Designed miniproteins, single chains. Designs and how they scored, part 75

Each design is a single chain, and the fold is of that chain. pLDDT is the mean over its residues in the fold that is shown.

## One batch from the design tools (miniprotein)

Design m2777
Fold by ESMFold2-Fast:
Structure m2777 (fold): chain A 82 residues (1-82)
Amino acid sequence: SELDKFVEKGKKVIKELQKIKDKLSKVDPKLAKQVDKEIKLLQEFLEEAKKTKTIKSLINAELVMIGAVTQAWLLERQAKKA
């Protein structure tokens, strides 16, 4: 199903965000904590999408996913400059 494909995509994104968080934790624990907040937010929206099964909840989870990935990449770049 479309929901199952989206959930699998979300799980893969969370795994990549966890890797970024782990890498950042070695350099800047404060930035790693910000990535952790994005991971938790994405997990919450994915669970909501699984529970409600609405197109709107899927769109909301997709937007949170895009935001989380973007923020993690920006924070990783910030750590390299510090």
Scores: mean pLDDT 83

Design m2778
Fold by ESMFold2-Fast:
Structure m2778 (fold): chain A 55 residues (1-55)
Amino acid sequence: SVADLQALLADLQRLIAELRRQAAASTDPEVRAGLEHSVRALEGLAEEVRRQIEA
């Protein structure tokens, strides 16, 4: 349902924000790169979910 997709989008946005904070706080370049990669992947998923809501 649209409500389920909206809830998923909100959860994804919270996770993205948390991972961005972790990346900013990380002193290990490899950990930071991995977190930034995960953020980009989740942003792609969030855009797909947003498209499904707007369909």
Scores: mean pLDDT 88

Design m2779
Fold by ESMFold2-Fast:
Formats: sequence, structure tokens, C-alpha cells
Structure m2779 (fold): chain A 108 residues (1-108)
Amino acid sequence: SGREKIEKAAEELEKKGLKGQAEALRSWLRWGDRTGVGLEGFTGVSEAELDGKKVLKVELRLQSGRSPSRTVHVSLYFDEEGNLVRLDAELLEDGKLVARASYDTRER
């Protein structure tokens, strides 16, 4: 269901002329295929703003098959060209926050 939701969202964005954002979602699917990380964790897609620029925010909740007690909450931010501009990740173990990581290309 996660893959189908993302593919459907990409098709709707493409129909609206938002080709860069549609390609961002397709890039996320290819990332999941390459890394073996669960595509089933897709929880939503929304439009957001970073430094006055429109970005696509993709939210996902992953549970590692190798560590079922661990859940990762990820927010991915893509620009109009489909480039990843920000990533926020929270690692939870047994529902407790253990670590946070953020990567923001705008800070460089």
C-alpha cells in the first residue's frame, strides 16, 4: 500500500504540472528499492516552505526487520527539481526517543 500511495501521489502531482515534485517521490521509491528500507512506512506527503521556497515534505515511519524494537521517523524535503534539501530523522527504541539526526543542505 505504501508504494501504491506514493505512485498515485506522483501521478497526481504530474497531472498538475508539478513534475519536479513527482520525480522527488519517484526518487524516494528508487531509494527504498536500492537500500531495502521499507516502503510500507509511507505516512504522508505535503507541501511545505523552507527559506521562502516551496518544498515537498514526505513523511515515513520505518520499522527495521533486523531490529523490530526500533522505529525510525523520517521527514524528507525535496525542492522543485527533486533534490533532497533536508532530512530529519528520529530513532525510537521501544517507543522511546534515542537519537535525532538532521541534514540540511541550506546550512552549507
Scores: mean pLDDT 69

Design m2780
Fold by ESMFold2-Fast:
Structure m2780 (fold): chain A 86 residues (1-86)
Amino acid sequence: MTVVIKLEGANATEFTGLALKGIGLELDGYPVKIEIKGDTLTITIENADEKVIKEWLDIAESYKKKGAEVTIKEEGDTLTIEIKLG
């Protein structure tokens, strides 16, 4: 399964934390793409297993508890997690 995480309105701290987590997965052998456009961070993780999926869903839930708008969509083999801050 492919997991796509989109973070909008991120400050430097939030950006750095999630980008480093994406880099960690790339170092563990997952195909990862990290893209930055304006205030939006997009992380695409290919070949995500149940452990990786659960970890990112847990991250999304933690942002939701902090008042972020979180949208989760499944379309085919892609799980998209959109987190809007601010």
Scores: mean pLDDT 82

Design m2781
Fold by ESMFold2-Fast:
Structure m2781 (fold): chain A 85 residues (1-85)
Amino acid sequence: MEEELRKEIEELRERAEKEGNELALKYVEKAEEYLKEGKLEIAKEYLEAAKALLEGNVAAYTGYVLRAIGLEIDEELAERKKKLE
């Protein structure tokens, strides 16, 4: 999964840069950051959001972004709980 996600990140990054889609590029960069942190599920959701955006599928893009944000909130709450220990 990780190697497949890295390959998709590279391919979508090149595509977003060539098309000048700055929003898609931002989501590819978020996916790369989360992948480096080992947060594969969040990385995958942002990568799918970038892909849907490049395909013009606004409904799918919105769904993937909302799922990614939900996962980010869960992760942040877990980190906050750890700091209170």
Scores: mean pLDDT 80

Design m2782
Fold by ESMFold2-Fast:
Structure m2782 (fold): chain A 71 residues (1-71)
Amino acid sequence: MDEALERLAEKYGLTPEEIAVLRADPSAERLVELFEKVETLDTSTLDGEIDRGAYELAVATHVVAARSAVR
């Protein structure tokens, strides 16, 4: 979990404060699951490319929510 959140933070340029919000959020496990699916999908197939787009959108939604929660 923590290492996956660190990789996500590097990819999206998250601040330490934003990472802390994500780690404290009950949805952190779901966010990690979605991000790991993006990392492991076989994008050589059409289905894999479609799924990747959907999971990347879901991850981006959680990132935006975390940024909005930082004060």
Scores: mean pLDDT 72

Design m2783
Fold by ESMFold2-Fast:
Structure m2783 (fold): chain A 67 residues (1-67)
Amino acid sequence: MPTKEKAEELYKKGEEAAKEGKYEEAIKHYEEAAEIYRELGDLEKAKEALEKATDVAVEELKEIVLK
């Protein structure tokens, strides 16, 4: 079963990946963390993780679309 500890680790991995400019990695980690938080009923943390994933996705889209 997904655990709060696993969600916290995934969230931290997302932060680290985002700092390194690894947008795909960061998005995956934040989305996985958000899914676990949602299953645990922690909607506030799930929302925060999704907001982080969206922020990273926007940066990735700028990098792809700006040609």
Scores: mean pLDDT 80

Design m2784
Fold by ESMFold2-Fast:
Structure m2784 (fold): chain A 94 residues (1-94)
Amino acid sequence: APPRVALSGGGTYKVGEPVTLRVTNLSDEDVLVRVYVAKEGSSEPRLVAEARIPAGGSVDIPVTLEEPGTYYVFAEATSAGGTGFSAPVKIEVK
């Protein structure tokens, strides 16, 4: 089965305030995770982090967002079982 991952760290932040995104591997396999941030109105999701997370593990990923706006963050996880995606989280920067 594709790996299962959860992403947290949504909410409202100030410009330049560090956002700590937590990615949790809910799978029974090690995963390679790529975290993407898409600004509303932007055509290009930006890769902000890449991490290997062991089965049942988690990683904290600090991200700083320099422009006000609405952002959507999601994690892509790849393992021997395939590719899975987290539910997206919404971040508002004011």
Scores: mean pLDDT 86

Design m2785
Fold by ESMFold2-Fast:
Structure m2785 (fold): chain A 67 residues (1-67)
Amino acid sequence: GPAEAAAAGAAAAKAGGANPSVDDARRHGLIGYQGGPAAANAAARAAAEAGMSDRGSMLVGTIGLSG
């Protein structure tokens, strides 16, 4: 759900910093995808709040949504 996706987004930011690898972002973003678009958006927002760059946060949300 959105809370799990938010935790995953924050974890992606911590693992990859501002510029996570596509693999790290994809792995963590998949939790968002399983929860649907709301969870994907929650993951991206949490990643941004945890210090990930705008591009990194968008990548987490986009990859999560795309699967």
Scores: mean pLDDT 56

Design m2786
Fold by ESMFold2-Fast:
Order: sequence, then structure tokens, then C-alpha cells
Structure m2786 (fold): chain A 89 residues (1-89)
Amino acid sequence: SSSELRRRLLEEAEELRERLGELSEESGRLDEEAQRLLEEAKEAAKEDEEKAKELEEKSRELLLESMEKGVEAVSAAARAVSLRREAEK
């Protein structure tokens, strides 16, 4: 029935909203860690070029992972909106 479908759509939208929260939180943590490593790299660059490069590389890896989590979060948000709109029909 349409009421069963509506309930299912709203449940899936809620799960995606929770997933969005998790992904946004992880993305934020990874970005903050990447920024800290970048600042450490600036400090290290004065005394140790090798260490500075390693820290920059780790920062870049974390930034890419943060961006991937951010894209997933946006996708989850868009899907949740679509499901809620479908449930309102």
C-alpha cells in the first residue's frame, strides 16, 4: 500500500540523515588533522626537508579522504531529500 511505501521511504531517509551526520563528522575530523599536519610541516621545513615532505604527504592523503567523505555526505543528503519528497506524494 502507499502508506507502507511512505513509511519505508521515511525510514530510509532517516538512515541516510544519520549516515550524513557520521560522514560530515569524519570529514571535519580529517580536515582538522590535515591542517595540523600542514602546520607541523611548515615548522619541520626549517630543519628537516624529508620530514616536512612526509607530513605534507600525510596531510594531502587526509585531505583527499576528507573530500571523499564530504562527497558521500552530500550524496546522502540529496538522496534523503529525494526520498522525503517522494514520501510526501
Scores: mean pLDDT 87

Design m2787
Fold by ESMFold2-Fast:
Structure m2787 (fold): chain A 60 residues (1-60)
Amino acid sequence: SEVDKILEELRSGKISLEEALKRLDELEKTLEGSERERAQRLTGAKLRAIGVELDLELAA
């Protein structure tokens, strides 16, 4: 999914947290259903919870 692509780029360090939030915000305008809700939830949380998981995955 488009959301997963953004998260993968964030995880690999290709984009910053701020850039990921910007892309998710843009995507939520074009997405619908569960994907839109997922993007909105991620932007609302400012990727904080995901940031912790990414730090753990990058350290492994």
Scores: mean pLDDT 67

Design m2788
Fold by ESMFold2-Fast:
Structure m2788 (fold): chain A 76 residues (1-76)
Amino acid sequence: MEELERVLRETQAEVAALRPAVEEALAAGDEARLAEVLRELARIAERAAERLAEIPGGEELAERLREEARGLRALA
């Protein structure tokens, strides 16, 4: 359980760190920058999914993150 919580905390921190970049790109209408940030978010989700898939009980959450990553890449 602690291992799963650690992965989630680290992933949430990485995502939170990118929030200002998303907001700035949206405010500026910078589609290229927005696409770049969305791809970085997708990569973070993909890494988290790989880590969660190795943890007992993390399989369903890993599948959700892979789906979210696919959506982010499609949007970018």
Scores: mean pLDDT 83

Design m2789
Fold by ESMFold2-Fast:
Structure m2789 (fold): chain A 55 residues (1-55)
Amino acid sequence: KAELEAQIAERQKLMAEAAKAGDEERAHEHLLQSALLTAKLLGKEENAAIIESVM
C-alpha cells in the first residue's frame, strides 16, 4: 500500500507539472495512471479493469 501511495503521489505530481506546461496528452496519461493506481489501492477491481480497458 505504501508503494502504491508513493506511485499515486508521483503520478499526480507529474500530471500537475504537465498540465502547467500545457502538455495535455502527458497530463492525461498521468491522470489515467493515477486513477488506475488509486482504484487498485482502494480494492476497486472493477474500476481498475475499466480504466485498463480504455488505456
Scores: mean pLDDT 76

Design m2791
Fold by ESMFold2-Fast:
Structure m2791 (fold): chain A 59 residues (1-59)
Amino acid sequence: LEEAIKFAREVLGKELSKGKSLEEALEIAREEVSKYFSEKTVKKAIEIIRKEIEEILGK
């Protein structure tokens, strides 16, 4: 899980820096992480990242 979260964050940051929307960046991060981790782990990692972003962007 920790590794999946770290990898998803790296992909998300890279895609956002290319000017992609948050939704597009999250979709790409999910796809990339799913190449190396199980569906259950990917789902949990993306949920954690989404919650973190919601807290930063004002709930």
Scores: mean pLDDT 75

Design m2792
Fold by ESMFold2-Fast:
Structure m2792 (fold): chain A 100 residues (1-100)
Amino acid sequence: MVSNVTVSAPKSVKAGSDLTVTVTWTGDTSHTYKVTARLFRIEDGKLVYVDSKFTETKSLSATFVFKAPKKAGKYRVVVTVTDLETGNTVSASVEVEVVE
């Protein structure tokens, strides 16, 4: 069972630079996990979709590198970790400020 999903990213990133997002979780090392990271812009309290990446891994860690959007503002990365053997899914998120 997936648990303790932790998402790590810098508090701020320059527009157009690399935004590195690291995800760790607790689970069975014999299982394969699908990890999806979705980047959203926060506009007036609403999430506007920007980009997504996914990977499948047998490790309990995944790293994603996004291009920080050119539009400065507040963004949220929502990460979903799915245990492909059990179907168990856990999500976590982190906020990042894109600066000029």
Scores: mean pLDDT 89

Design m2793
Fold by ESMFold2-Fast:
Parts: sequence; C-alpha cells; structure tokens
Structure m2793 (fold): chain A 71 residues (1-71)
Amino acid sequence: ADAERQKAVADALIAKARELGGPVAENSVKKAEEYLKNGDYTQAALFAANGLLKAGASPEEIGRLAQEAVD
C-alpha cells in the first residue's frame, strides 16, 4: 500500500537522521517524528531528509536509503 511504503521511507530516514544528525539535526528529527505520529508520512520523510542534509548526508545517499526501505 502507498501509505505503508511512505511510512517505511519515513521510518528509515528518521532512524538514519538520529544516528548521524546530532544536535544540528535534532529539531528536524523531532518535527519528522511528530509528523510520523500524525500519519503525515510525506512531511515526516521531508523533515528527516532535511535533518540528514544538515548532518552532511548527500541527496544521493538519502535517495538510496529511501529506495532500500521499500525493497
């Protein structure tokens, strides 16, 4: 299902953002977790991706993580 796939992406990106992000990504991760709890998986994934970018992850790495979450 589309929602299940979107949730898998959000979960994976939030987990990686927490692992790598540290203090500079904390606010983005917190917002991503709030959106996830509310069922807004698109916003959750976007905020988690923003946290990953702040932590120094490349757009290509973020795209790979998202793709692996649905495979």
Scores: mean pLDDT 81

Design m2794
Fold by ESMFold2-Fast:
Structure m2794 (fold): chain A 50 residues (1-50)
Amino acid sequence: SRLDELLKRMMEAMENDPELARKVVDVWLESLRNHDSLSEIEDKVMKVLD
């Protein structure tokens, strides 16, 4: 699933690029504050990881 791919990429970022991992968390939190849908959050996070 997209969530499984996102989690895998996040785990890789946590090990290899902590600044990228932090950016992902920041985008996730901002999306939650904006009441974005899960699909919108996934899309925004995947764009940061690319």
Scores: mean pLDDT 78

Design m2795
Fold by ESMFold2-Fast:
Structure m2795 (fold): chain A 80 residues (1-80)
Amino acid sequence: SKQQQMDRYQSLIDQYRDNMRQRVRDGDTSGYQTTIDMMHSVVDWAIDRFQDDPSLTQQAQGMRQDVDQLDQDGRRSIAS
C-alpha cells in the first residue's frame, strides 16, 4: 500500500538520523555530510512517489522540514 511505502521512507530517515547523530559525536564532518545528503534524497523520493496523493505529499513535506531542522541542528553541534 502507499502507506506501507511511506512507512519504509520514514524508517530510512530514522536509520539515517541515528547514523547522523553518531557522525556528530565522532566529529566526522564527511560522514555527516554523506548521511544528510542521503536523507535529502529519501525525502525527494518520497515527495516524487506521492505527488498525486495530497495527504502523503503533506507527510513527505513534513519529513523534508524535519530533515532540514536536523541538518541545521547537526551543523551547529559538529562545529563544537
Scores: mean pLDDT 84

Design m2796
Fold by ESMFold2-Fast:
Structure m2796 (fold): chain A 58 residues (1-58)
Amino acid sequence: APLVRIEVRDREGRLLGSAVVPADPQATAEAIQKLLDEAARKAGVPREELEVRVTPVP
């Protein structure tokens, strides 16, 4: 099954979290929500200030 890499960054481009998950819409959405929750809590910034990027893994 194809995989995707999810990266969460702040507005300054600092990487706050990443994960590799199956390219399933549900798995991807759950991973994004978890990474956003963790990044917002650890960095002390609101989720709306975070940038999410999803890239295919070759």
Scores: mean pLDDT 82

Design m2797
Fold by ESMFold2-Fast:
Structure m2797 (fold): chain A 66 residues (1-66)
Amino acid sequence: SRLELILEGMRLGSEGQRAFKEGDYETAIRKYEEAARLFEEAEALKLAQEMRESADRVRKAKEEAE
């Protein structure tokens, strides 16, 4: 259902945020991208965009840390 996709996307987004705080950039990017895909499937386009932007922020942080 749409609700199940949104709840799983929110869970993945939270896991991505935790990974980012812990410096696990690759896991954070993966989790945010997974969340974005679920939100896109649920037609929650604003949430999907926020997850894509979060993944991009992590990519930039990773480049700056290297």
Scores: mean pLDDT 89

Design m2798
Fold by ESMFold2-Fast:
Structure m2798 (fold): chain A 61 residues (1-61)
Amino acid sequence: MLLTVGELVGVRQADVQLLIDNFGKLPVNIADLSKEEFLEVMKSIGIDDASAEKIYEALHR
């Protein structure tokens, strides 16, 4: 599934592109990961903690 900018409130376009480009490398249960596990995955693809937290919150609404 693709995320739109409307689903990633407050996340920069560059960080959204990193997420999309690396989507196939993410775990199939990315939305079910704990916040700590999610942040580590996001760091591995170049997304900083602040952006990763916003993405995590958007996915868990």
Scores: mean pLDDT 67

Design m2799
Fold by ESMFold2-Fast:
Structure m2799 (fold): chain A 57 residues (1-57)
Amino acid sequence: LQDRTARLAVEAARRLTERKREGASDEEIREEGERANREIAELGGTARLDIDGILAL
């Protein structure tokens, strides 16, 4: 990815997916994903993590 905010979204999604596989709670994943989405929005980015998709894994 060449867009900075899109890269942040990809890296955050990868990290949260790994945490989900390692046994992190659904609440922890949701909270962290919402925080990442807020950070991306603050930077003016349109990329968003699919938190529900990660939780469905």
Scores: mean pLDDT 78

Design m2800
Fold by ESMFold2-Fast:
Structure m2800 (fold): chain A 69 residues (1-69)
Amino acid sequence: GAAEELARLREESLELLRELAKLAGVSLEEAKKDTKKAIELAKKVDPEKAEEIEKRLRELDREGVRIAL
């Protein structure tokens, strides 16, 4: 159902946030609190990968996953 689908999308967002945090050189906690800042930091290291992660996180946000963009 919708709740199970949202749970799967949340798991995907956590995996992407872990990748983003690693690229940005911040903790997962910081990437969760300020995802926009983590994206900007990651873009300075690997802009192509950071933009790919940003695009998917924005899609997940639109699907109901709350992300700090």
Scores: mean pLDDT 85

Design m2801
Fold by ESMFold2-Fast:
Structure m2801 (fold): chain A 62 residues (1-62)
Amino acid sequence: MEMVKKFQEMADLKKAREAAGISQAQLAKALGLSQSTVSRYFSGLEIPSEETLKKMKEIIAK
């Protein structure tokens, strides 16, 4: 199962996002999702798809 790996990746993305000054609302807009959905992803209440995770990494890494 990939759940543990995705959870750890989300924790790393949270740190990277905060360091980059990117808000959850800005990420949601860039992904075409609601800010509530992105908040659930970062809270661990919902697991993002691999496509969504890839897009989040691309946005935060820039």
Scores: mean pLDDT 76

Design m2802
Fold by ESMFold2-Fast:
Structure m2802 (fold): chain A 57 residues (1-57)
Amino acid sequence: SALDLGLRIAAREFGVSVETVREEIERPDRARLEEIGRRAGMSAEEVRRSLEQVAAL
């Protein structure tokens, strides 16, 4: 599905597992989003917006 593809793309972009992406969509954690953002060269807000786009698929 489009959601499954979006989850895989986000996982690749953020350097995390698909399971981690799904967890952050279901239960967002600011500290985790900041950690992901640091590794990906993004702000926590940018990571959150990306996850919201995936969740809308």
Scores: mean pLDDT 83

Design m2803
Fold by ESMFold2-Fast:
Structure m2803 (fold): chain A 57 residues (1-57)
Amino acid sequence: MSEEEKKAAEEAERRATRAVALGDLAGAIAHLQEFLDRYPSSEAARRGLADVQRLAG
């Protein structure tokens, strides 16, 4: 993973985590989907999305 991709992933995770803490699961999913749209092969982003979806249901 490039340094830029790593920083983008960390930022997306922070935004998603904050959204989850506020009860905004849709916002958390949107942040991770936005990252995944830019980096569709990111295993970390897919795992993060799955984790948020498990938390929602």
Scores: mean pLDDT 77

Design m2804
Fold by ESMFold2-Fast:
Structure m2804 (fold): chain A 68 residues (1-68)
Amino acid sequence: EEERRKEAIENILKAFGYAHKGDFEKAVEYARKAGELLGDPESAERIAKALRDGNIEEATRVLQELFA
């Protein structure tokens, strides 16, 4: 559980890092990987869509809900 959560956090950090660089394809890929690890693909898809749309505020909001 904790190891999977750590790996999910690492994938989320990569997703936000790639979004910051403008690489939204990789940002979406890493966000989806995090969702698979956390068992919440719907929240991961919401983060991926927000990052794709450049909506960092919405992506951060969903991320906070996912790790609540």
Scores: mean pLDDT 78

Design m2805
Fold by ESMFold2-Fast:
Structure m2805 (fold): chain A 92 residues (1-92)
Amino acid sequence: DPEEIEKLREEREKEQEELEQKLIDKVIENKGSVVLTASTEEEKKREIERVEKMAKEAAERLPGVRVTGLVFFDDLKSDEVYLAEEFTVENK
């Protein structure tokens, strides 16, 4: 059913946009910090891209504030958690 598939795509896209907006709002509330966690290599790559985008958007809304993005890797096959990526964006 093409119409049903299209509606489900639109609903998923809207939910994803709402989630991204809520995460950006959290970065603003925390004075420019965003923390994401990945459990697989694929998730790590995706979360690094997401944290970069979110930090840049937050920096655009908070001129002069340093926005820090952190991605932690929690390998499901190991009991160790480590910092996979850290970066800082500042819109002056």
Scores: mean pLDDT 71

Design m2806
Fold by ESMFold2-Fast:
Structure m2806 (fold): chain A 74 residues (1-74)
Amino acid sequence: SMLEKAEELLEKVKKLSAEEALELYLDFLRTELGMSDEQLALIREVFSRLPPSQVKDFIIKELESLIEELKKKE
C-alpha cells in the first residue's frame, strides 16, 4: 500500500544523505502520487535552493504528514 511504502521511505530517508533522500522522495512522488516529470523538475529546482539539512528535514516532515493523512483515509 502507499502507507507502507511511505513508512519504509521515511525510515530510509532518516539514514541517507540529503541528495539520496531527495532522489528517493521524487521517485516516490512519481510512482505513488503520479506526479509528472515537469512537476518533479520544479520540486527539484526549489530544493536546490535549500541547505542539505533543510531539504532532509522538509522531506521527513512531508512524509510524516502524508503518513498521518493516509492513516485517516484508510
Scores: mean pLDDT 84

Design m2807
Fold by ESMFold2-Fast:
Structure m2807 (fold): chain A 55 residues (1-55)
Amino acid sequence: MKLSLEELLERMRELGIPEEKIEAIRAIYESLSPADQEAFKALMEHEIAVAEKAR
């Protein structure tokens, strides 16, 4: 299943990441090429999973 940016951002909200940082991440994603957007989502998923395991 292809990861959506919205799903990843929602998981970040659940981890307590502030909305200002979430908006900054969205802006970065929107500035990227499609290939870089896919790489960015993969990196975000990895970082989110690491943060979730730290609980």
Scores: mean pLDDT 79

Design m2808
Fold by ESMFold2-Fast:
Structure m2808 (fold): chain A 108 residues (1-108)
Amino acid sequence: SEEEKEFEEEVDRVAFGLVIAPSLTVQLLEDRVKKAEEEGSDEKTIKRLYALLIAAYRVLGDDEKAEEVFKKMVEKFGYTPEEVEKLRKLIDELTARIEARIAEFDAS
């Protein structure tokens, strides 16, 4: 779908940002999450931004910040234990996708 294409492009932008300006990329993602929440963006958009932020922290090895943001997301959206397990798998997959895209940039 168009929405899935837009998300894939966002993953590419995050991957590239983490290579060239990791700290700035994380800060911009944090700001985007805050702005989306303040502006009342749809739940799906906010969840995607949270997932990108968590994955970005994991790629950078900041596991403490990744877990902090993950817990905040779980509390905000009221995930059940079963939904938390599914969310962890989705974030693992997203993290792997970002890492794979970074490796592609380095292969030049």
Scores: mean pLDDT 86

Design m2809
Fold by ESMFold2-Fast:
Structure m2809 (fold): chain A 77 residues (1-77)
Amino acid sequence: SKHEEAIELAERAIELAKEAMRLAEKSGNKKALRTAIAGALQAIGGIFLAEKGLDPEEAIRTAEAGLELAEEAKKIA
């Protein structure tokens, strides 16, 4: 379902954000660290929307936003 897709995307975003946070900590890149945290928080929001059975498209967009932030954080870390 679209809710399951949102949760899967959000879980991927959280794992990527964790990796970006580890790299940012090692490099001392505070911008990468803040971006990774923002990505994780967006992903958690996507899970919340999906678990509540709310707008599945909004849940997916929120999870995708989290993934994009996590990917950006990893690139700049």
Scores: mean pLDDT 86

Design m2811
Fold by ESMFold2-Fast:
Structure m2811 (fold): chain A 70 residues (1-70)
Amino acid sequence: SMEELEKEKRRVEERVREMERKLIEFWREKNPNASAEERAAEEAAIRALGEALLEREKKLLELEAKKKEE
């Protein structure tokens, strides 16, 4: 159902955002001497990767849902 598809999309979003948070924390711990600008740039890069992953995962979920309806 569309309701189940939306729940799966929300779960994927939550997982991706948690992964982003953990990656940012890990990078900061490994790079304690990084400048504020370097930290901001890496956080932006990690967020961009997370957004790309989220869009790909949502697309795959939509394709799986269509396959079940066809």
Scores: mean pLDDT 83

Design m2812
Fold by ESMFold2-Fast:
Structure m2812 (fold): chain A 83 residues (1-83)
Amino acid sequence: MNLSKAIGHIIRAIGLILEAALAHKKGDKETAEKYLKEAIKSAELGVKYSIDEELKKSAEKVKELAEKALESGDPELGFEGKG
């Protein structure tokens, strides 16, 4: 069932962004970037398997957050960056 796969990928993407935020807070920029790249890929799979409009919108937002975090060098999920 594609819906279960979509939810699984979205949850994984969120978890990876949280791991990236924690790594960034510890000063581990390389690990943070790795988790953000994996989060983007997982969120893309979430969008691909989403047949529900709200679930697809959630997956797209997670992808955007991960992409912006990667571009800025700071995870943008309500976690404080350095400085």
Scores: mean pLDDT 75

Design m2813
Fold by ESMFold2-Fast:
Structure m2813 (fold): chain A 57 residues (1-57)
Amino acid sequence: MKVLEAIARVAEENPGRRVTVRDVAEAAGLSQATASRLIRRLEAATGVDFRAVVGPA
């Protein structure tokens, strides 16, 4: 599962709640450190500010 898919899934399941790095890590089966790193990589690759969308915690 890709991090983008995990973010989308968590957001769809929790439309009134902020998506956190922990939520992404749990949904994708990753450590929080790995999820955080992949989110930063996606920001660099796509030009989208995922950290503005995915709250700190």
Scores: mean pLDDT 68

